Designed miniproteins, single chains, continued (3). Designs and how they scored, part 81

Each design is a single chain, and the fold is of that chain. pLDDT is the mean over its residues in the fold that is shown.

## One batch from the design tools (miniprotein)

Design m10813
Fold by ESMFold2-Fast:
Structure m10813 (fold): chain A 69 residues (1-69)
Amino acid sequence: SAADELRKAIEELYKAIEEGAPKEKIDELRARTAELLEKYEGRTFPKRTKDLIIKAHIENLRILKEIEE
């Protein structure tokens, strides 16, 4: 589903950031996550809005992973 694709993209982006992946790889994953976010919501957003939503999801996942570990 679109929700599962978005969740997977957020998890892959989080992992890339935490592992210190190259900027090019992180930028590619951010772009894909933004596309999947718009697909999931069925609408487009300004770039600033997408960046903030993605940042919020990454921060939430970081908190959850710290609790699980």
Scores: mean pLDDT 82

Design m10814
Fold by ESMFold2-Fast:
Structure m10814 (fold): chain A 55 residues (1-55)
Amino acid sequence: SEEDIEKLKKLVEDGVVLTGEEAAKLFPSFKPILERYKKVKEEDPEGFERRLSLL
């Protein structure tokens, strides 16, 4: 996972833009986190947006 983070940083520094799904495929350690985030957004889109506006 630490090695995956370093690889992701390198890609960002090289100007590579990845979607969350593409990043999860390349870096499996991020997949569970991105899936939880996506699931929360899908299950309660309005609550998710409201929660972000409070942050």
Scores: mean pLDDT 59

Design m10815
Fold by ESMFold2-Fast:
Structure m10815 (fold): chain A 79 residues (1-79)
Amino acid sequence: SAARLEEMLANLEEQLATLDAKYPSLDPEQQEQAERDKKFLNRLIEALKGLEPDVSVSEIRARIDAILAQLEEERRREG
């Protein structure tokens, strides 16, 4: 549903804005975690923006799973 996809995008963008707003008050370890979270949110937002309005829930889930797998591989490579 187009409405559901739009709602998901709005919620993700709100989460990103919230992280940005609180970032200056975080300690260095929390800032490092916030940067990882922002990277995930940005990739997810861009991927979802590329989807058709009539995309299935299974396709949305597959896209999310692919992003999570990619980020996990990148994390393992960084050591």
Scores: mean pLDDT 78

Design m10816
Fold by ESMFold2-Fast:
Structure m10816 (fold): chain A 77 residues (1-77)
Amino acid sequence: TDAALHRAMGDRAAAEGDAAARAGDYETASQNYEVAGQHYRLAGDDAAARAALERAARMYEKLGKHERAQQLREEAA
């Protein structure tokens, strides 16, 4: 797996998540932050992966999906 490629894909997904969150599209934001977390993990960047999963969890809480938010926080820990 190309760690540099996964890092770039994670950065793009995180940026798309940030844009969606600013627009109030929390469903799209949560999905993009989860994708970012997956790519950061494949790149070996556990810190960036945890940060992305925490952002996804916050978006799921805004959607009322508290169980999914808790699951992502447990993955981030």
Scores: mean pLDDT 88

Design m10817
Fold by ESMFold2-Fast:
Structure m10817 (fold): chain A 76 residues (1-76)
Amino acid sequence: GEEVRQAASELRSAAEAGDVDAAFKAGINLLKAVPEEHQLRFIGLLLRMVGDVNIGDKEGAIATARELADEGERVA
């Protein structure tokens, strides 16, 4: 629980700062912290974030990071 809460909090802070690189790194940490049964969903959200970055949509990437943080808080 606590590791997931910390990782979700770090991701939310990075997203609020608009730091896509920090948000992606925090998202990976969150994926590592979540229980195995939730990992596939978090992988999907991280892939969406990578897609947003690849098309130059940094605002979309930050919105996806925020969604990832919300999901992490629900799982925690």
Scores: mean pLDDT 84

Design m10818
Fold by ESMFold2-Fast:
Formats: C-alpha cells, structure tokens, sequence
Structure m10818 (fold): chain A 73 residues (1-73)
C-alpha cells in the first residue's frame, strides 16, 4: 500500500471512530491530533524536510492518535 493510500485509510478510520463515538473526549483528542499535525508541518518547513519524511511522520502521528482514540471510545 502506498503511503498516500495508508494516510487515506487512517483518516477514514478516524472519521469512523468519531461517527460511532461523538463524545467531548474524542473531539478533544481529534483537536490535539490536528494541533500535532500543524506543528509537524511548521517544523518540516523550518528544517526543510522532504515530502516523504513528512508523510512518514504524519502516518506515525495518526497511528498513535487512533490507538488513543480507541482507548477513549
């Protein structure tokens, strides 16, 4: 599976978790994940990271976030 396909799959899983568990705790965790992704983008720009490196780190953030979301659900 390509990294782009993996990102799409992870984003679909997050959307499903939220649809099935629309709680304040899940919403807060999603906001924290969005903030982490924003900070990653800023750091990547400052350090001149490649697109491949950014995508790899985004995948790791989403994987860890999904694990924590499942604990809250």
Amino acid sequence: MSPEEQLRQLRKEIAKIYLENPTEEVKKKLEEMDEELRKLGDEAREKGWSREEVVEREIEILKKGIEELKKLA
Scores: mean pLDDT 82

Design m10819
Fold by ESMFold2-Fast:
Structure m10819 (fold): chain A 77 residues (1-77)
Amino acid sequence: DSLLQQLLQQAQRSEEEGRRAERERDYVTAAHHYTTAAQNYLAAASLSSGSQKQQLEQQAQQLFDRADALLERAQAA
C-alpha cells in the first residue's frame, strides 16, 4: 500500500512535468517525463489487481503512445 501510493505520486508528478514541458513545446523533455510516468504506473499496476491494475496499465499505455507521438513530432522538424 505505501509503495503503491509512492509509485502513484511519482507517476502523477512526472505526468505533470510532462504536461508542463509539452506546453513549453519542449517535446523531447515532455516525452521523457511521460515515459517516466508510464513506467511508474506499470510498477503500480504490478502491485495491483482487477480493475485498478487494468486502469493503471491503460494509463501507462496512453502515456507511452503520447511520448512516441511527441518524439516523432520533434524528429519531423
Scores: mean pLDDT 88

Design m10820
Fold by ESMFold2-Fast:
Structure m10820 (fold): chain A 72 residues (1-72)
Amino acid sequence: RTDAQELDFLRRLYRQFQDEELSAETLERVIGPVPELAPFSERVRALALLYYLLTGRLPSRAALEALEAELA
């Protein structure tokens, strides 16, 4: 997947769960701690962890940084 495709998928997850409370802490209890996500906001971390659960891989740093900027 390209960074653009990963970002589009993250945007879809955000729209689907925008009215739901997503907890990065709860997701980390299932997956384990992911230190590379620590610089990001809780919302972006939660969406990245959901992406991991659905795809088996983390989004690229570029996709995460773009999403963080959009949600700021």
Scores: mean pLDDT 77

Design m10821
Fold by ESMFold2-Fast:
Structure m10821 (fold): chain A 70 residues (1-70)
Amino acid sequence: SSKLQQAFELEQQGLRAAARKDYESAIKYYEKAIKILEEIKRENPELRDQIEEQIKRIRQNLESAKQKLA
């Protein structure tokens, strides 16, 4: 499967973990998703705007999850 699909699946796993209040797992999934998306953005200028919007959304969820553990 594509790296985009892998990033989407990781985002979904993060959201499911957060829904059950497993914020440690949610953070790990979100960080993995962002890492893959940053790689895609670096290699594919044509997808940059779309990838940036997805990264922004995941980062907001990541920050929320980190606040729950602080």
Scores: mean pLDDT 88

Design m10822
Fold by ESMFold2-Fast:
Structure m10822 (fold): chain A 115 residues (1-115)
Amino acid sequence: SSSDVDEALKMIESTIKTIDNQIKWLKEKNMPQEVIDSFQNIKDKLKKLLKEMKEDPSKVKERLEETIKLIDESTDILGKLENQEKDIDVQMELGSMAVGNAVIRVSLKRFLEKL
């Protein structure tokens, strides 16, 4: 429905802000530049997909599938960093961010199933 599309788009807007905050945290923790670049690339692709979904509602299903894949990529990166991290406070924050992104993924998947 149009209401489910509007809710999905709002969730993607919120997700872009979440990824932006995660990039700021990764920079503050002096994470490897390749990790920061990967998250920036994910953010830029999410912004492009959101714009395309707003401009053409017929593409929402296809673009939402691509959005879910990008969130899965962010979760995989965070999980790998968590497994390599020796500082418990940093490890806990990485795990928290990975869980948060996984919850977003589940919610977006539910919207996709309604389309």
Scores: mean pLDDT 91

Design m10823
Fold by ESMFold2-Fast:
Structure m10823 (fold): chain A 118 residues (1-118)
Amino acid sequence: VEEALKKAAELVKEKKYVEAAEVLVEAEPDSADALFHAGILYLYAGKTDKAIEYFEKAIELDPDDITALVHLAALLREQGKLEEAIRTYERALKVAEERNDEKLAEILRENIERLKKA
């Protein structure tokens, strides 16, 4: 794991984001954190469909990962999948409310309201 993280970090310095994501996924295919970070790296590489795939996999392993839910919802919104984006933001809102994160909950409610009025 530590060797894979070090290798991924060196690849990121070289802007080899896809290779870095592949190293993380190969090392820890069942880690929500590794899958989430692979999604971020695919975003840096401009591979939006791959980023969505890995955020969805991360959420399957950790359904309460607000950060992964928010990133997924934002990408679904960018793709014009507004109903899916709204449902994903509503999932993130539920988790934020359960954690008493009122500041994040307010931001998520505003995002949901704007999408429903679009």
Scores: mean pLDDT 85

Design m10824
Fold by ESMFold2-Fast:
Structure m10824 (fold): chain A 58 residues (1-58)
Amino acid sequence: LSPEERRRAALRLYFTSDPQPSQAEIAEAVGVSRGTVTRLRLNPTAREEDRALIISLF
């Protein structure tokens, strides 16, 4: 998966899971490092892009 596809997959897991998985579980499922998942949460620019992706899902 490209980095963008991995980002989208990680967000989909956050958005659609109940309860939401831990960062480690998402990283393992998507095949990215825990740092990548943390970056999605903490990076404001990534959050804006991720928000747009989430909106496109509903």
Scores: mean pLDDT 60

Design m10825
Fold by ESMFold2-Fast:
Structure m10825 (fold): chain A 77 residues (1-77)
Amino acid sequence: SMEEEFLAEAAKIEAELQAKLDEIKAKGLSEENQKEMLKKVVEALRELLELMRKYNAPEELIEAVEEQLRQAEELLE
Protein backbone atom coordinates (compact mmCIF):
# COMPACT_ATOMS: atom_id res chain seq x y z
CA SER A 1 0.00 0.00 0.00
CA MET A 2 1.02 3.66 -0.31
CA GLU A 3 1.10 3.90 3.50
CA GLU A 4 3.49 0.92 3.75
CA GLU A 5 5.70 2.45 1.01
CA PHE A 6 5.73 5.80 2.86
CA LEU A 7 6.68 4.14 6.18
CA ALA A 8 9.44 2.09 4.51
CA GLU A 9 10.97 5.18 2.83
CA ALA A 10 10.64 7.21 6.07
CA ALA A 11 12.45 4.40 7.94
CA LYS A 12 15.30 4.59 5.39
CA ILE A 13 15.64 8.37 5.97
CA GLU A 14 15.76 7.74 9.76
CA ALA A 15 18.35 4.94 9.41
CA GLU A 16 20.59 7.04 7.11
CA LEU A 17 20.35 10.02 9.48
CA GLN A 18 21.25 7.82 12.48
CA ALA A 19 24.31 6.43 10.64
CA LYS A 20 25.52 9.95 9.74
CA LEU A 21 24.99 11.20 13.31
CA ASP A 22 26.89 8.19 14.72
CA GLU A 23 29.86 8.94 12.40
CA ILE A 24 29.99 12.57 13.59
CA LYS A 25 29.57 11.59 17.30
CA ALA A 26 32.55 9.22 16.95
CA LYS A 27 34.69 12.32 16.17
CA GLY A 28 33.62 14.02 19.45
CA LEU A 29 30.97 16.57 20.49
CA SER A 30 32.75 19.83 19.57
CA GLU A 31 30.71 22.89 18.48
CA GLU A 32 31.78 22.20 14.87
CA ASN A 33 30.61 18.57 15.06
CA GLN A 34 27.32 19.61 16.73
CA LYS A 35 26.75 22.05 13.83
CA GLU A 36 27.46 19.25 11.30
CA MET A 37 24.93 17.03 13.12
CA LEU A 38 22.33 19.82 12.91
CA LYS A 39 23.03 20.13 9.15
CA LYS A 40 22.34 16.37 8.76
CA VAL A 41 19.06 16.77 10.68
CA VAL A 42 18.08 19.66 8.33
CA GLU A 43 18.87 17.48 5.28
CA ALA A 44 16.77 14.60 6.70
CA LEU A 45 13.83 16.96 7.46
CA ARG A 46 13.94 18.20 3.84
CA GLU A 47 13.88 14.59 2.54
CA LEU A 48 10.99 13.74 4.89
CA LEU A 49 9.06 16.84 3.74
CA GLU A 50 9.49 15.84 0.06
CA LEU A 51 8.33 12.30 0.91
CA MET A 52 5.28 13.64 2.79
CA ARG A 53 4.31 15.79 -0.21
CA LYS A 54 4.79 12.83 -2.61
CA TYR A 55 2.41 10.69 -0.52
CA ASN A 56 -0.12 13.53 0.06
CA ALA A 57 0.27 13.74 3.84
CA PRO A 58 -2.23 16.05 5.64
CA GLU A 59 -1.39 19.75 5.14
CA GLU A 60 -1.27 20.38 8.94
CA LEU A 61 1.50 17.76 9.30
CA ILE A 62 3.42 19.18 6.32
CA GLU A 63 3.19 22.70 7.84
CA ALA A 64 4.41 21.37 11.23
CA VAL A 65 7.51 19.79 9.60
CA GLU A 66 8.12 22.98 7.55
CA GLU A 67 8.10 24.99 10.81
CA GLN A 68 10.56 22.54 12.46
CA LEU A 69 12.82 22.83 9.40
CA ARG A 70 12.68 26.66 9.55
CA GLN A 71 13.62 26.62 13.27
CA ALA A 72 16.51 24.18 12.66
CA GLU A 73 17.82 26.31 9.75
CA GLU A 74 17.74 29.43 11.98
CA LEU A 75 19.99 27.63 14.50
CA LEU A 76 22.61 27.23 11.72
CA GLU A 77 22.77 31.01 11.08
Scores: mean pLDDT 85

Design m10826
Fold by ESMFold2-Fast:
Structure m10826 (fold): chain A 55 residues (1-55)
Amino acid sequence: GAVELMRRLAQKYGGLSPETVEAMLRGEISAEEAAERGGISVEQAASVMAALRAA
């Protein structure tokens, strides 16, 4: 399910906290904000958001 995918993505991207991943899934933050908070690129954050919404 989505929760398990969130945990795996948080581990894969290292800098993403579970709180940040949850906010991304809820659409509360943009890809740019998620990238800044997680220390990843905007493109990586956008890919994570797309994966979460496709699941």
Scores: mean pLDDT 72

Design m10827
Fold by ESMFold2-Fast:
Structure m10827 (fold): chain A 103 residues (1-103)
Amino acid sequence: MAKVYKNGKEVSSTDIKAGDTLTIVNEDPEKTDTFTITNASDKPLRFTFRVTDPDGEAEVQLAGEEKPVLLRGFDVGSATLAPGETITVTVKKGSLQISATEA
């Protein structure tokens, strides 16, 4: 079961604002959780996704896209989300860091 950390503290909410960093850690590859990450601000945010483990594997489903972006060991992806927009994230192995900055 994956654990979610926001700015270094374990949390249950995946709501994100400018300056926040979420880290999702999956210590059990037989139990994968999918999280909905929300731009909880009133402004567009640039999200940066970084796999922080060389053996890590994550999927990011962006709004309006037919297929998820696949990220593996140290891969970096990014997307801009409007206020209230969501993405879905699945960490299959290792850890994924999500950082939000004002777009």
Scores: mean pLDDT 80

Design m10828
Fold by ESMFold2-Fast:
Structure m10828 (fold): chain A 94 residues (1-94)
Amino acid sequence: DRVAEESAEMNKLREYLTPEEWEALLALEYRLIERVGPEEAERIFKSLSLEKIKELARKALEVFKKYPHTKDQEVAEKLVQEFDKLVEEAIKEK
């Protein structure tokens, strides 16, 4: 059960993140899964240090804070573009 296993690992990280950082990290993980698939996304996250995961979670949260009203399509497109930059950063760290 991949979803249950991923949820369990993410819940362990919850102790090191604020609730807002954890939600932002989940959104980043789902975006990464869309780009590379769930198996490769899991490999990438397992290769990251706890410090790098915290950094990515903080950056993802800052993106959400920068674009708090996503009802505007142009604002939503900018949010996706900034998130894709964080996905590329995660992939490059391996």
Scores: mean pLDDT 71

Design m10829
Fold by ESMFold2-Fast:
Structure m10829 (fold): chain A 61 residues (1-61)
Amino acid sequence: ALAEGEELVARAREAERAGDIATALRYYGQAVEVFNQDPALGARAAEVLREAARLHAAAQA
């Protein structure tokens, strides 16, 4: 779960750097789902969800 989730976060950040906000948000969402499969990763899931929310808000502004 951790390694899989972090791979998705890395892909999300790569998409964000490329300006592909829609793809970045999809990867962040998938990472949150993966992290939520493990109760021990709840804090990491919340962190990534906050990052996705920040990106979404910035893209709409």
Scores: mean pLDDT 81

Design m10830
Fold by ESMFold2-Fast:
Structure m10830 (fold): chain A 83 residues (1-83)
Amino acid sequence: AITKEEAVKIAQRALTVAENANAPEALVEQARTALEAAEAAQNAEEAAQAARDAEVVDGVLWLMAATGVIPLEDLDKAEETAA
């Protein structure tokens, strides 16, 4: 089961990657919402949901890079700085 601390870590990384990759503001807001949900999680189920929401943001960032909407080089640099 995912702990609150693990969910916050996952969500924080997703937000950092989205911001550093210069993702659209709406996607950065989704990442921030996932982080807030992770920080507010009262049980493992809520923490797991917040982590899943953050992973969706990561998946969208990868799809945007794969389709050329975001330069792949920008996403690679953002992930390196967030690791």
Scores: mean pLDDT 78

Design m10831
Fold by ESMFold2-Fast:
Formats: structure tokens, sequence, C-alpha cells
Structure m10831 (fold): chain A 83 residues (1-83)
């Protein structure tokens, strides 16, 4: 179940990078979420939470509502995976 949530988050992050390559804040948030996913896989939940929080702060600066919604959904899946 947790692995499925991580997979869903990764798919959303990949979609953001593919659809919005010219959005530097979207790329920054996506890269932070990739680092968070790697830390979850390694069992470092403290580091994962830090990178999720940093990604959230970057996502708040994004004015495109579609990009922001995709990032927030990925963040939600990763937060549920950490339960």
Amino acid sequence: KKEELIEKAKQLVDEILERYPDNPLAREAAMLLYVAIENIKKGDFEAAKKYIEEARKVAEQITDPEVRELLNKAIEYLEKALE
C-alpha cells in the first residue's frame, strides 16, 4: 500500500517534468520530491519530511493552478506513505 502511494507520487512528478519543462519552480519542487521519495525508500523518514516541506514551499510560489494541484497531490500521496 505505501509502495503504491510512492509510485503514484512519482508518476505525478514525472508528469510535471514532462508537461512543464519551462517552469523552473515546478522543476525545483519535482526534484525535491524525487529526493524525498529516495529517502522514503531508504527508511529515512526525517529527511523525507524535510524535502516534502521544502517542495511545498516552492509549490506555494507557483501561480499555475494546474501545476500547483499536481504537486499538492504528489505531496499528499507521500505524506500518506509516511503514516
Scores: mean pLDDT 86

Design m10832
Fold by ESMFold2-Fast:
Structure m10832 (fold): chain A 84 residues (1-84)
Amino acid sequence: MDEIEKELKRFVLELLEANQNDPEKLAQVLALAKEMGELLRKYKAGEISLEEFIEGVEKLMKKYKAPEELRKKLLERLKEIKEK
């Protein structure tokens, strides 16, 4: 599994676990996951750079109001992958 895809899956799972008793919030998490999946598809197809992908992910997390702690954790992991 690609490291980027692995980190995105981990982030989505953490959001699903945090919101497991809130069906409206779960719907938002699924919408976020779908839009993040489209960004990942574009990145893997070479349509956008890794930097553009990371910026897109950050914007989506802010749009869907993901918790600050989880947002920072994901962004740090994606930046670590970029530094390799």
Scores: mean pLDDT 80

Design m10833
Fold by ESMFold2-Fast:
Structure m10833 (fold): chain A 68 residues (1-68)
Amino acid sequence: MTLVEEVARRLAEGEEVAEEELREAMIQFQTLFGLPADGVLTPRLLRNMLTVSGHPVSLAEAERLLAR
């Protein structure tokens, strides 16, 4: 949970997150919730990760964050 929570906080605060760090956090989130750990980033999956970490965002905001 620590990496997922830290990455979610940094994104919510507008900090830069390396693509590899984001992918690692997503794989960890997928594993923790019993989802396929394929590392495929989707706006919906990112929104869900941010929401469970206490930093809820809209789908449009998640799309914007992935476009970085």
Scores: mean pLDDT 76

Design m10834
Fold by ESMFold2-Fast:
Structure m10834 (fold): chain A 95 residues (1-95)
Amino acid sequence: ANTLNNLGNVKKSEGNLDEAEALYQEALKIQGEIGDPALDSSLATTLNNLGNVKKSQGNLDEAEALYQKALELARLIGDKNGIASVLNGLADLYE
């Protein structure tokens, strides 16, 4: 999943939002199928990145739902950097 997430980050940086979305969705699917709590940090990161892509595409409702899921996981695992990143994404939705 880390490789797909990293490739998604590259595509997002290139402005290729559709390819970034597909890569993050694949990473999310693999992480969800594994169901390992040790992957919760990676899952939260992928959800946050997918939320950022949806926001960039103008899909604000989908972005909000993804950020909320990422925030829940980041809070559960105590990932302070992840919490801050997700809250910044949510704040940008409300302008």
Scores: mean pLDDT 78

Design m10835
Fold by ESMFold2-Fast:
Structure m10835 (fold): chain A 86 residues (1-86)
Amino acid sequence: MDKYLQELIDKMKKEVDEIKKEVAEKVDPALAAKINKQMDASADTSIGQIKSMGEHKKLSKSDLEKIANDSINSIKGFADDLLKRA
């Protein structure tokens, strides 16, 4: 579990970093910094929850991956919404 959990967390961090890079390319640096700060806060919360659930063995690997993907999709949707308002 621990190795799979770490790989899943690393995947989430990588996906969020890719979204942050895309945001930085599309908007001015000040707005990008605001969006990225909010995305980091959301990602930290989601990663913390997944780590806690994985350590307690409450969910299967498939369920844990689904929650991770749902969290990434939510962060991406949030970033996309903020970009539309820019």
Scores: mean pLDDT 78

Design m10836
Fold by ESMFold2-Fast:
Structure m10836 (fold): chain A 68 residues (1-68)
Amino acid sequence: AEAPSVPAPGESELSTHPPESRRALLARTIRLFYQGMSHEEAARIVRLVVEGRLEEAFALMEEVEARL
C-alpha cells in the first residue's frame, strides 16, 4: 500500500507543545528585531504568532534571519 505510516517528529513537536513554541518564536523575533529587522517585519511575525499561525510566523522569521 502506498501511504505514509507516521508523520515527521519535528512537525509533531511543534503541534504537541504550542505554548512553548510560541514563546520561543516571540523571543527569537525580538532578537532579530534588535539585530536589524525592521519594526514592520517584526510586527508581521508577532501578528502571525498572536493569531496562532506559528508555522507561518516561523517561516517568515527564518527568511528574515537568513537575509540579515
Scores: mean pLDDT 68

Design m10837
Fold by ESMFold2-Fast:
Order: sequence, then structure tokens, then C-alpha cells
Structure m10837 (fold): chain A 73 residues (1-73)
Amino acid sequence: MSAEELLERLVELMREGGIPEEHIERIVEAVERKDLERFQELVDEAARELAERGQVELGSRIRLTATELIEAL
């Protein structure tokens, strides 16, 4: 999978989980800037919010997709 395809998939998963568009935009910006530390922090925040809402499986899928994206960059 290309980094572009993985980013699109990550955004889709986050929208499915109801992550705010502002937070998703910050994640996309971090990827575009290749700020991997900021990207990981923002992904961890989103996954934690999903886990607190009982969407643990979706949070796990987001973390895995983010890891694959970092490896593809």
C-alpha cells in the first residue's frame, strides 16, 4: 500500500469513529510535514478517545494503520 492510500484509510477510520474534523486535519498536516512525533501523538489521542467511548477495536485499527503509514513514508 502507498503512503497516500494508507493516509486515506486512516482518515476514513477516524471519520467512522467520529473523530473531530479539526483533529483529522492536524493529523494530515503532520504527515505532510513528515512530523512523525506529532503524528503519533495525535493518533494516540484519537485512539484513546475511541477506547474511552468503548470503540477499542476501531482505536486498535487506527493505531495499526498509523504504524503501516509511518513504515511507508
Scores: mean pLDDT 85

Design m10838
Fold by ESMFold2-Fast:
Structure m10838 (fold): chain A 71 residues (1-71)
Amino acid sequence: GPIDQAIALLRQAMALPGISRDARLLINRAITLLRQGRVDDAIALLEQARGMTSNPNAIALIDQAIAILRS
C-alpha cells in the first residue's frame, strides 16, 4: 500500500551517502509514525528532514514519499 511504498523510498534516502545524522533521525522517526498510522505527523518530520539535506537524490526520494502519502 502507499505507506509501505513511502517507507521503501525513505529507507533508500537514508542509505544514500552524505545524509546528515539529524536528517536520518527524523526520517527514522517518520517511519515509526507511519507504522503507527500517524501520517500527518510523519509528513511534518519528513518536511523538516528535507530542509536538513542538500543531496538532490535524497530530496527527490523524500518528496516522492510525501506525494504518495498525500495521494
Scores: mean pLDDT 89

Design m10839
Fold by ESMFold2-Fast:
Structure m10839 (fold): chain A 70 residues (1-70)
Amino acid sequence: DLGAAALAAAEKEGFTGPQAILVTSEAIRRVAGEEPLSYEELAKRTGASVEQVKRAVDAAEAAIRAHLAS
């Protein structure tokens, strides 16, 4: 499903547990057209770099959009 695909993308980029869920939730919110959190705020909340967060969110969004296009 969409959530499982997004979670797998977040985990592939090095996130686990609550941090992977946070990245997955942000990707879902962005696809739904909700106001996005900044990559800097996500990096602060996850303890990861801005670059790592951006890759994970972008990958999770791409996974969600691919499933929606199916």
Scores: mean pLDDT 81

Design m10840
Fold by ESMFold2-Fast:
Structure m10840 (fold): chain A 97 residues (1-97)
Amino acid sequence: SMEEEILEEAVKEVEEKYGKKAAEGLRYLAEGRFEEAFELASVEQLAYGAQILLRKAIERLRERGELSEEEEAIANELIENMLKRLEEAKKKLEKEK
């Protein structure tokens, strides 16, 4: 499926950058298994993988004519905002420890 192809591409990029544990963490994240994901990978590693997943999904939908240029721009802005919020949440957690 398209979802499986996108996941495998993102997992490969995460493995190349952060190693096999982070890549496995992304697989658990994609399944909604957050506890297992955070045991294997940092928030930064998972955010990197999630960004790749979402951007590749947007690209495929755009190529299929299922997304407008406006919808692609909105989706990319939402991804950037999510990444900023994750970084802020990480900094807040580090200050509370």
Scores: mean pLDDT 77

Design m10841
Fold by ESMFold2-Fast:
Structure m10841 (fold): chain A 66 residues (1-66)
Amino acid sequence: MSLEELLDRLEELVKAGRANTPEGRALVAELVARGVDPDLLDKYAVAIALGLEAAAARYREALLAQ
């Protein structure tokens, strides 16, 4: 999967309240293994969970720029 596809799947799981499942944890581990900043990834997931669309978009752009 591409980085964008992993982030899309993480967003789906966060919106469904399933981020803390084995699938959600495996996605986060894969993203971190690819070199994404875990603090930035956490901020992205929190922004999605809170419905902060503008913040989520900025964090996503920063994650993809890494």
Scores: mean pLDDT 84

Design m10842
Fold by ESMFold2-Fast:
Structure m10842 (fold): chain A 91 residues (1-91)
Amino acid sequence: SAEEGKRAAELAARSAETAAKGAEEGNVSVASGGTIGAIGGYIEAQLKAPEEKEGVRGAEKGAEGAYKASLGDAEAGRKGAEEARKGAEKA
């Protein structure tokens, strides 16, 4: 459970970083792909490790940041990735 929560939050973090990079470069395909991955990490955290509240919270922040990056807010994507990394470390 803790391992699954950590992996899910790490997926959200990596994907939010990808979304932020896509937004910084104006690459909609990369930003969208990162957003889908971050949302997937958040869903996985909720389904496989719902009791790992820090991992779930981190993955949620990663997905939120990635989504904002897909709308052009690269800074939000990077902040979301950082929160997801922190959640993964606590999970």
Scores: mean pLDDT 83

Design m10843
Fold by ESMFold2-Fast:
Structure m10843 (fold): chain A 86 residues (1-86)
Amino acid sequence: SAAEVEEALLAAAEAVEKYEENLEALILAGILRLVLGVARLLGDLLDPAVLETMRRILEELLELVENPKAREALERALAVIEEALR
């Protein structure tokens, strides 16, 4: 559901912001929040192009992020997005 996608993405962004010091990861988490906010405003959160954009951001974050709690939140969000794309 759109609510499940929103909750997972917000939790992922919050975990990166809380557990990471890497500036590139923090900037990318900010971009994730912006994409999520715009998609919510437009009612396009389940649009496949929006979901694919968020999936790519999550994949890039997983390459930058070392903290296990941040990685866990990102992997959960990625799984939710991948399920929504089916």
Scores: mean pLDDT 86

Design m10844
Fold by ESMFold2-Fast:
Structure m10844 (fold): chain A 100 residues (1-100)
Amino acid sequence: SMMDQARTVMDRVRGRMTPDVQRRMDDVWDIYQQIFQMRQDNPDDWILQSTVDRFMMMMQHMQYIMDTMPPEQAQRVIDQMVDGMYDSYRQVVDHVQSGS
């Protein structure tokens, strides 16, 4: 399934992160699961579709960062990206729930 593929990509990045970032990535995964379910129920919703598509791209981009940046810089950048993803995904969930 698409969600199994997303988890597989996330686990590759997660395995390379510090325990603190891993816990926050778990929070991102929990909210992503909510968005994925909302998208299954609303397949024509552009915001949900875009959010699901961007998750895979963000995980791949994080992997690229880990492979190309110095380790300390990569950890810092990915830490900030994880926080930004959580905030953005929370806004998507709140928007969809408030609009329905």
Scores: mean pLDDT 82

Design m10845
Fold by ESMFold2-Fast:
Formats: C-alpha cells, structure tokens, sequence
Structure m10845 (fold): chain A 92 residues (1-92)
C-alpha cells in the first residue's frame, strides 16, 4: 500500500496537470501523509542513485521541495525532470 502511494505521488508531481503539483506550486496545504509518502520515495531513490543522506530532507516542506530538487539537479548537471525520472526508476 505505501509503495503504491509513493508511486502515485511521484506520477502526480511529474504531471503538468497534477492537482498535487499545483497545490505545491501554490503553497497550498497538502495532506501530511501524501507529502511524507513522496518524501520517502525521494529519499530512497536519491540514496540508491547518488548516496544522498536522509538529512538532506530534514527541513523539506511542500513549499520548498521544488527548490531542494532543483538544487540537487543543478549539482548533478541534469534537469529536474531527468532527476525525477531516475528516482522513479530506482524506487520501483
């Protein structure tokens, strides 16, 4: 069940018409469970791909998650979309 929520959260974030992505962009509250499911998937994927520690996300919020992902993508020399694709493949 938890893996299904994580996959859905990532797919919703990657969709241009996603309600979850729109809520994050608008700084609207999202359910803590949805945010935590997405965050856990990001942590797992980044640890598997690049060895990033969970501590990188200790101050992550719905409002700053996009900024954190953009910073990681810039450090790795790839786009945010490429980063999210790699994470999605690693978490499956």
Amino acid sequence: MEKEKQKKALEDLLSDDSELARRIQRNEPIDEEEFNALLNALIEGLEKIYGYSESLFKNATPANLGGILSLIAAVEGISVSELLEKIKKAVK
Scores: mean pLDDT 67

Design m10846
Fold by ESMFold2-Fast:
Formats: sequence, structure tokens, C-alpha cells
Structure m10846 (fold): chain A 59 residues (1-59)
Amino acid sequence: SAEDEEAKERGREAGLEGGDEIYKDEKDEEVRQKKREEIAEIMAAAAPELLRLMKKLAE
């Protein structure tokens, strides 16, 4: 659904920001980008289910 896609995009962005913070001291930019992207993919995959859980708890 559109909500799932929006949640995935938001999760991906949060993962990229989190990865930047976690690996900010990584001097190899290729390694840093790869790890950042891995976190982004994990967050994107989890985001729709987390959104559904939050909606269920709020409603």
C-alpha cells in the first residue's frame, strides 16, 4: 500500500542517518556507505510492521 511504501522510505532515511552516526569514524568511505546502506535496508523492511503496531496501539 501507499502507507507501506512511505513507511519504507522513512525507515530507509532513518537507517541512513543512523548508519552515518554509527560509522562516522569509519575512514573507508566504501565500507561506510555499504554499512550505511545495510542499516537503511533493515530499517526500511521493518518500518511498515512498526507503523502498523504503532497505529494499533494508538487506536
Scores: mean pLDDT 80

Design m10847
Fold by ESMFold2-Fast:
Structure m10847 (fold): chain A 93 residues (1-93)
Amino acid sequence: LEELIKKLESPDLKEQVQARNELLSTPLTPEDIPLLVEALKSKNPIVQSVALQKLFDLARRGLAEPAKEALEELTKSPDPVIAGQARRILELL
């Protein structure tokens, strides 16, 4: 998981796309939430977006409550897409 998140910041577009697709298709567990919360602090919007998508999947299964505080902070993001995704996930908690 950590290695895939690092590859999202690769200057190679093929590596970025491969890492994103692999990460999005990989089922995650509540044990992965601390790493996803850390990824939300990234200044890279691709990393933030992927982390939010994985947290949305966990939230739909009732498993993302440990991420609530980080998601509430992210609703203050100057990026309206990121802030909107965070609000959407919070509605599922």
Scores: mean pLDDT 79

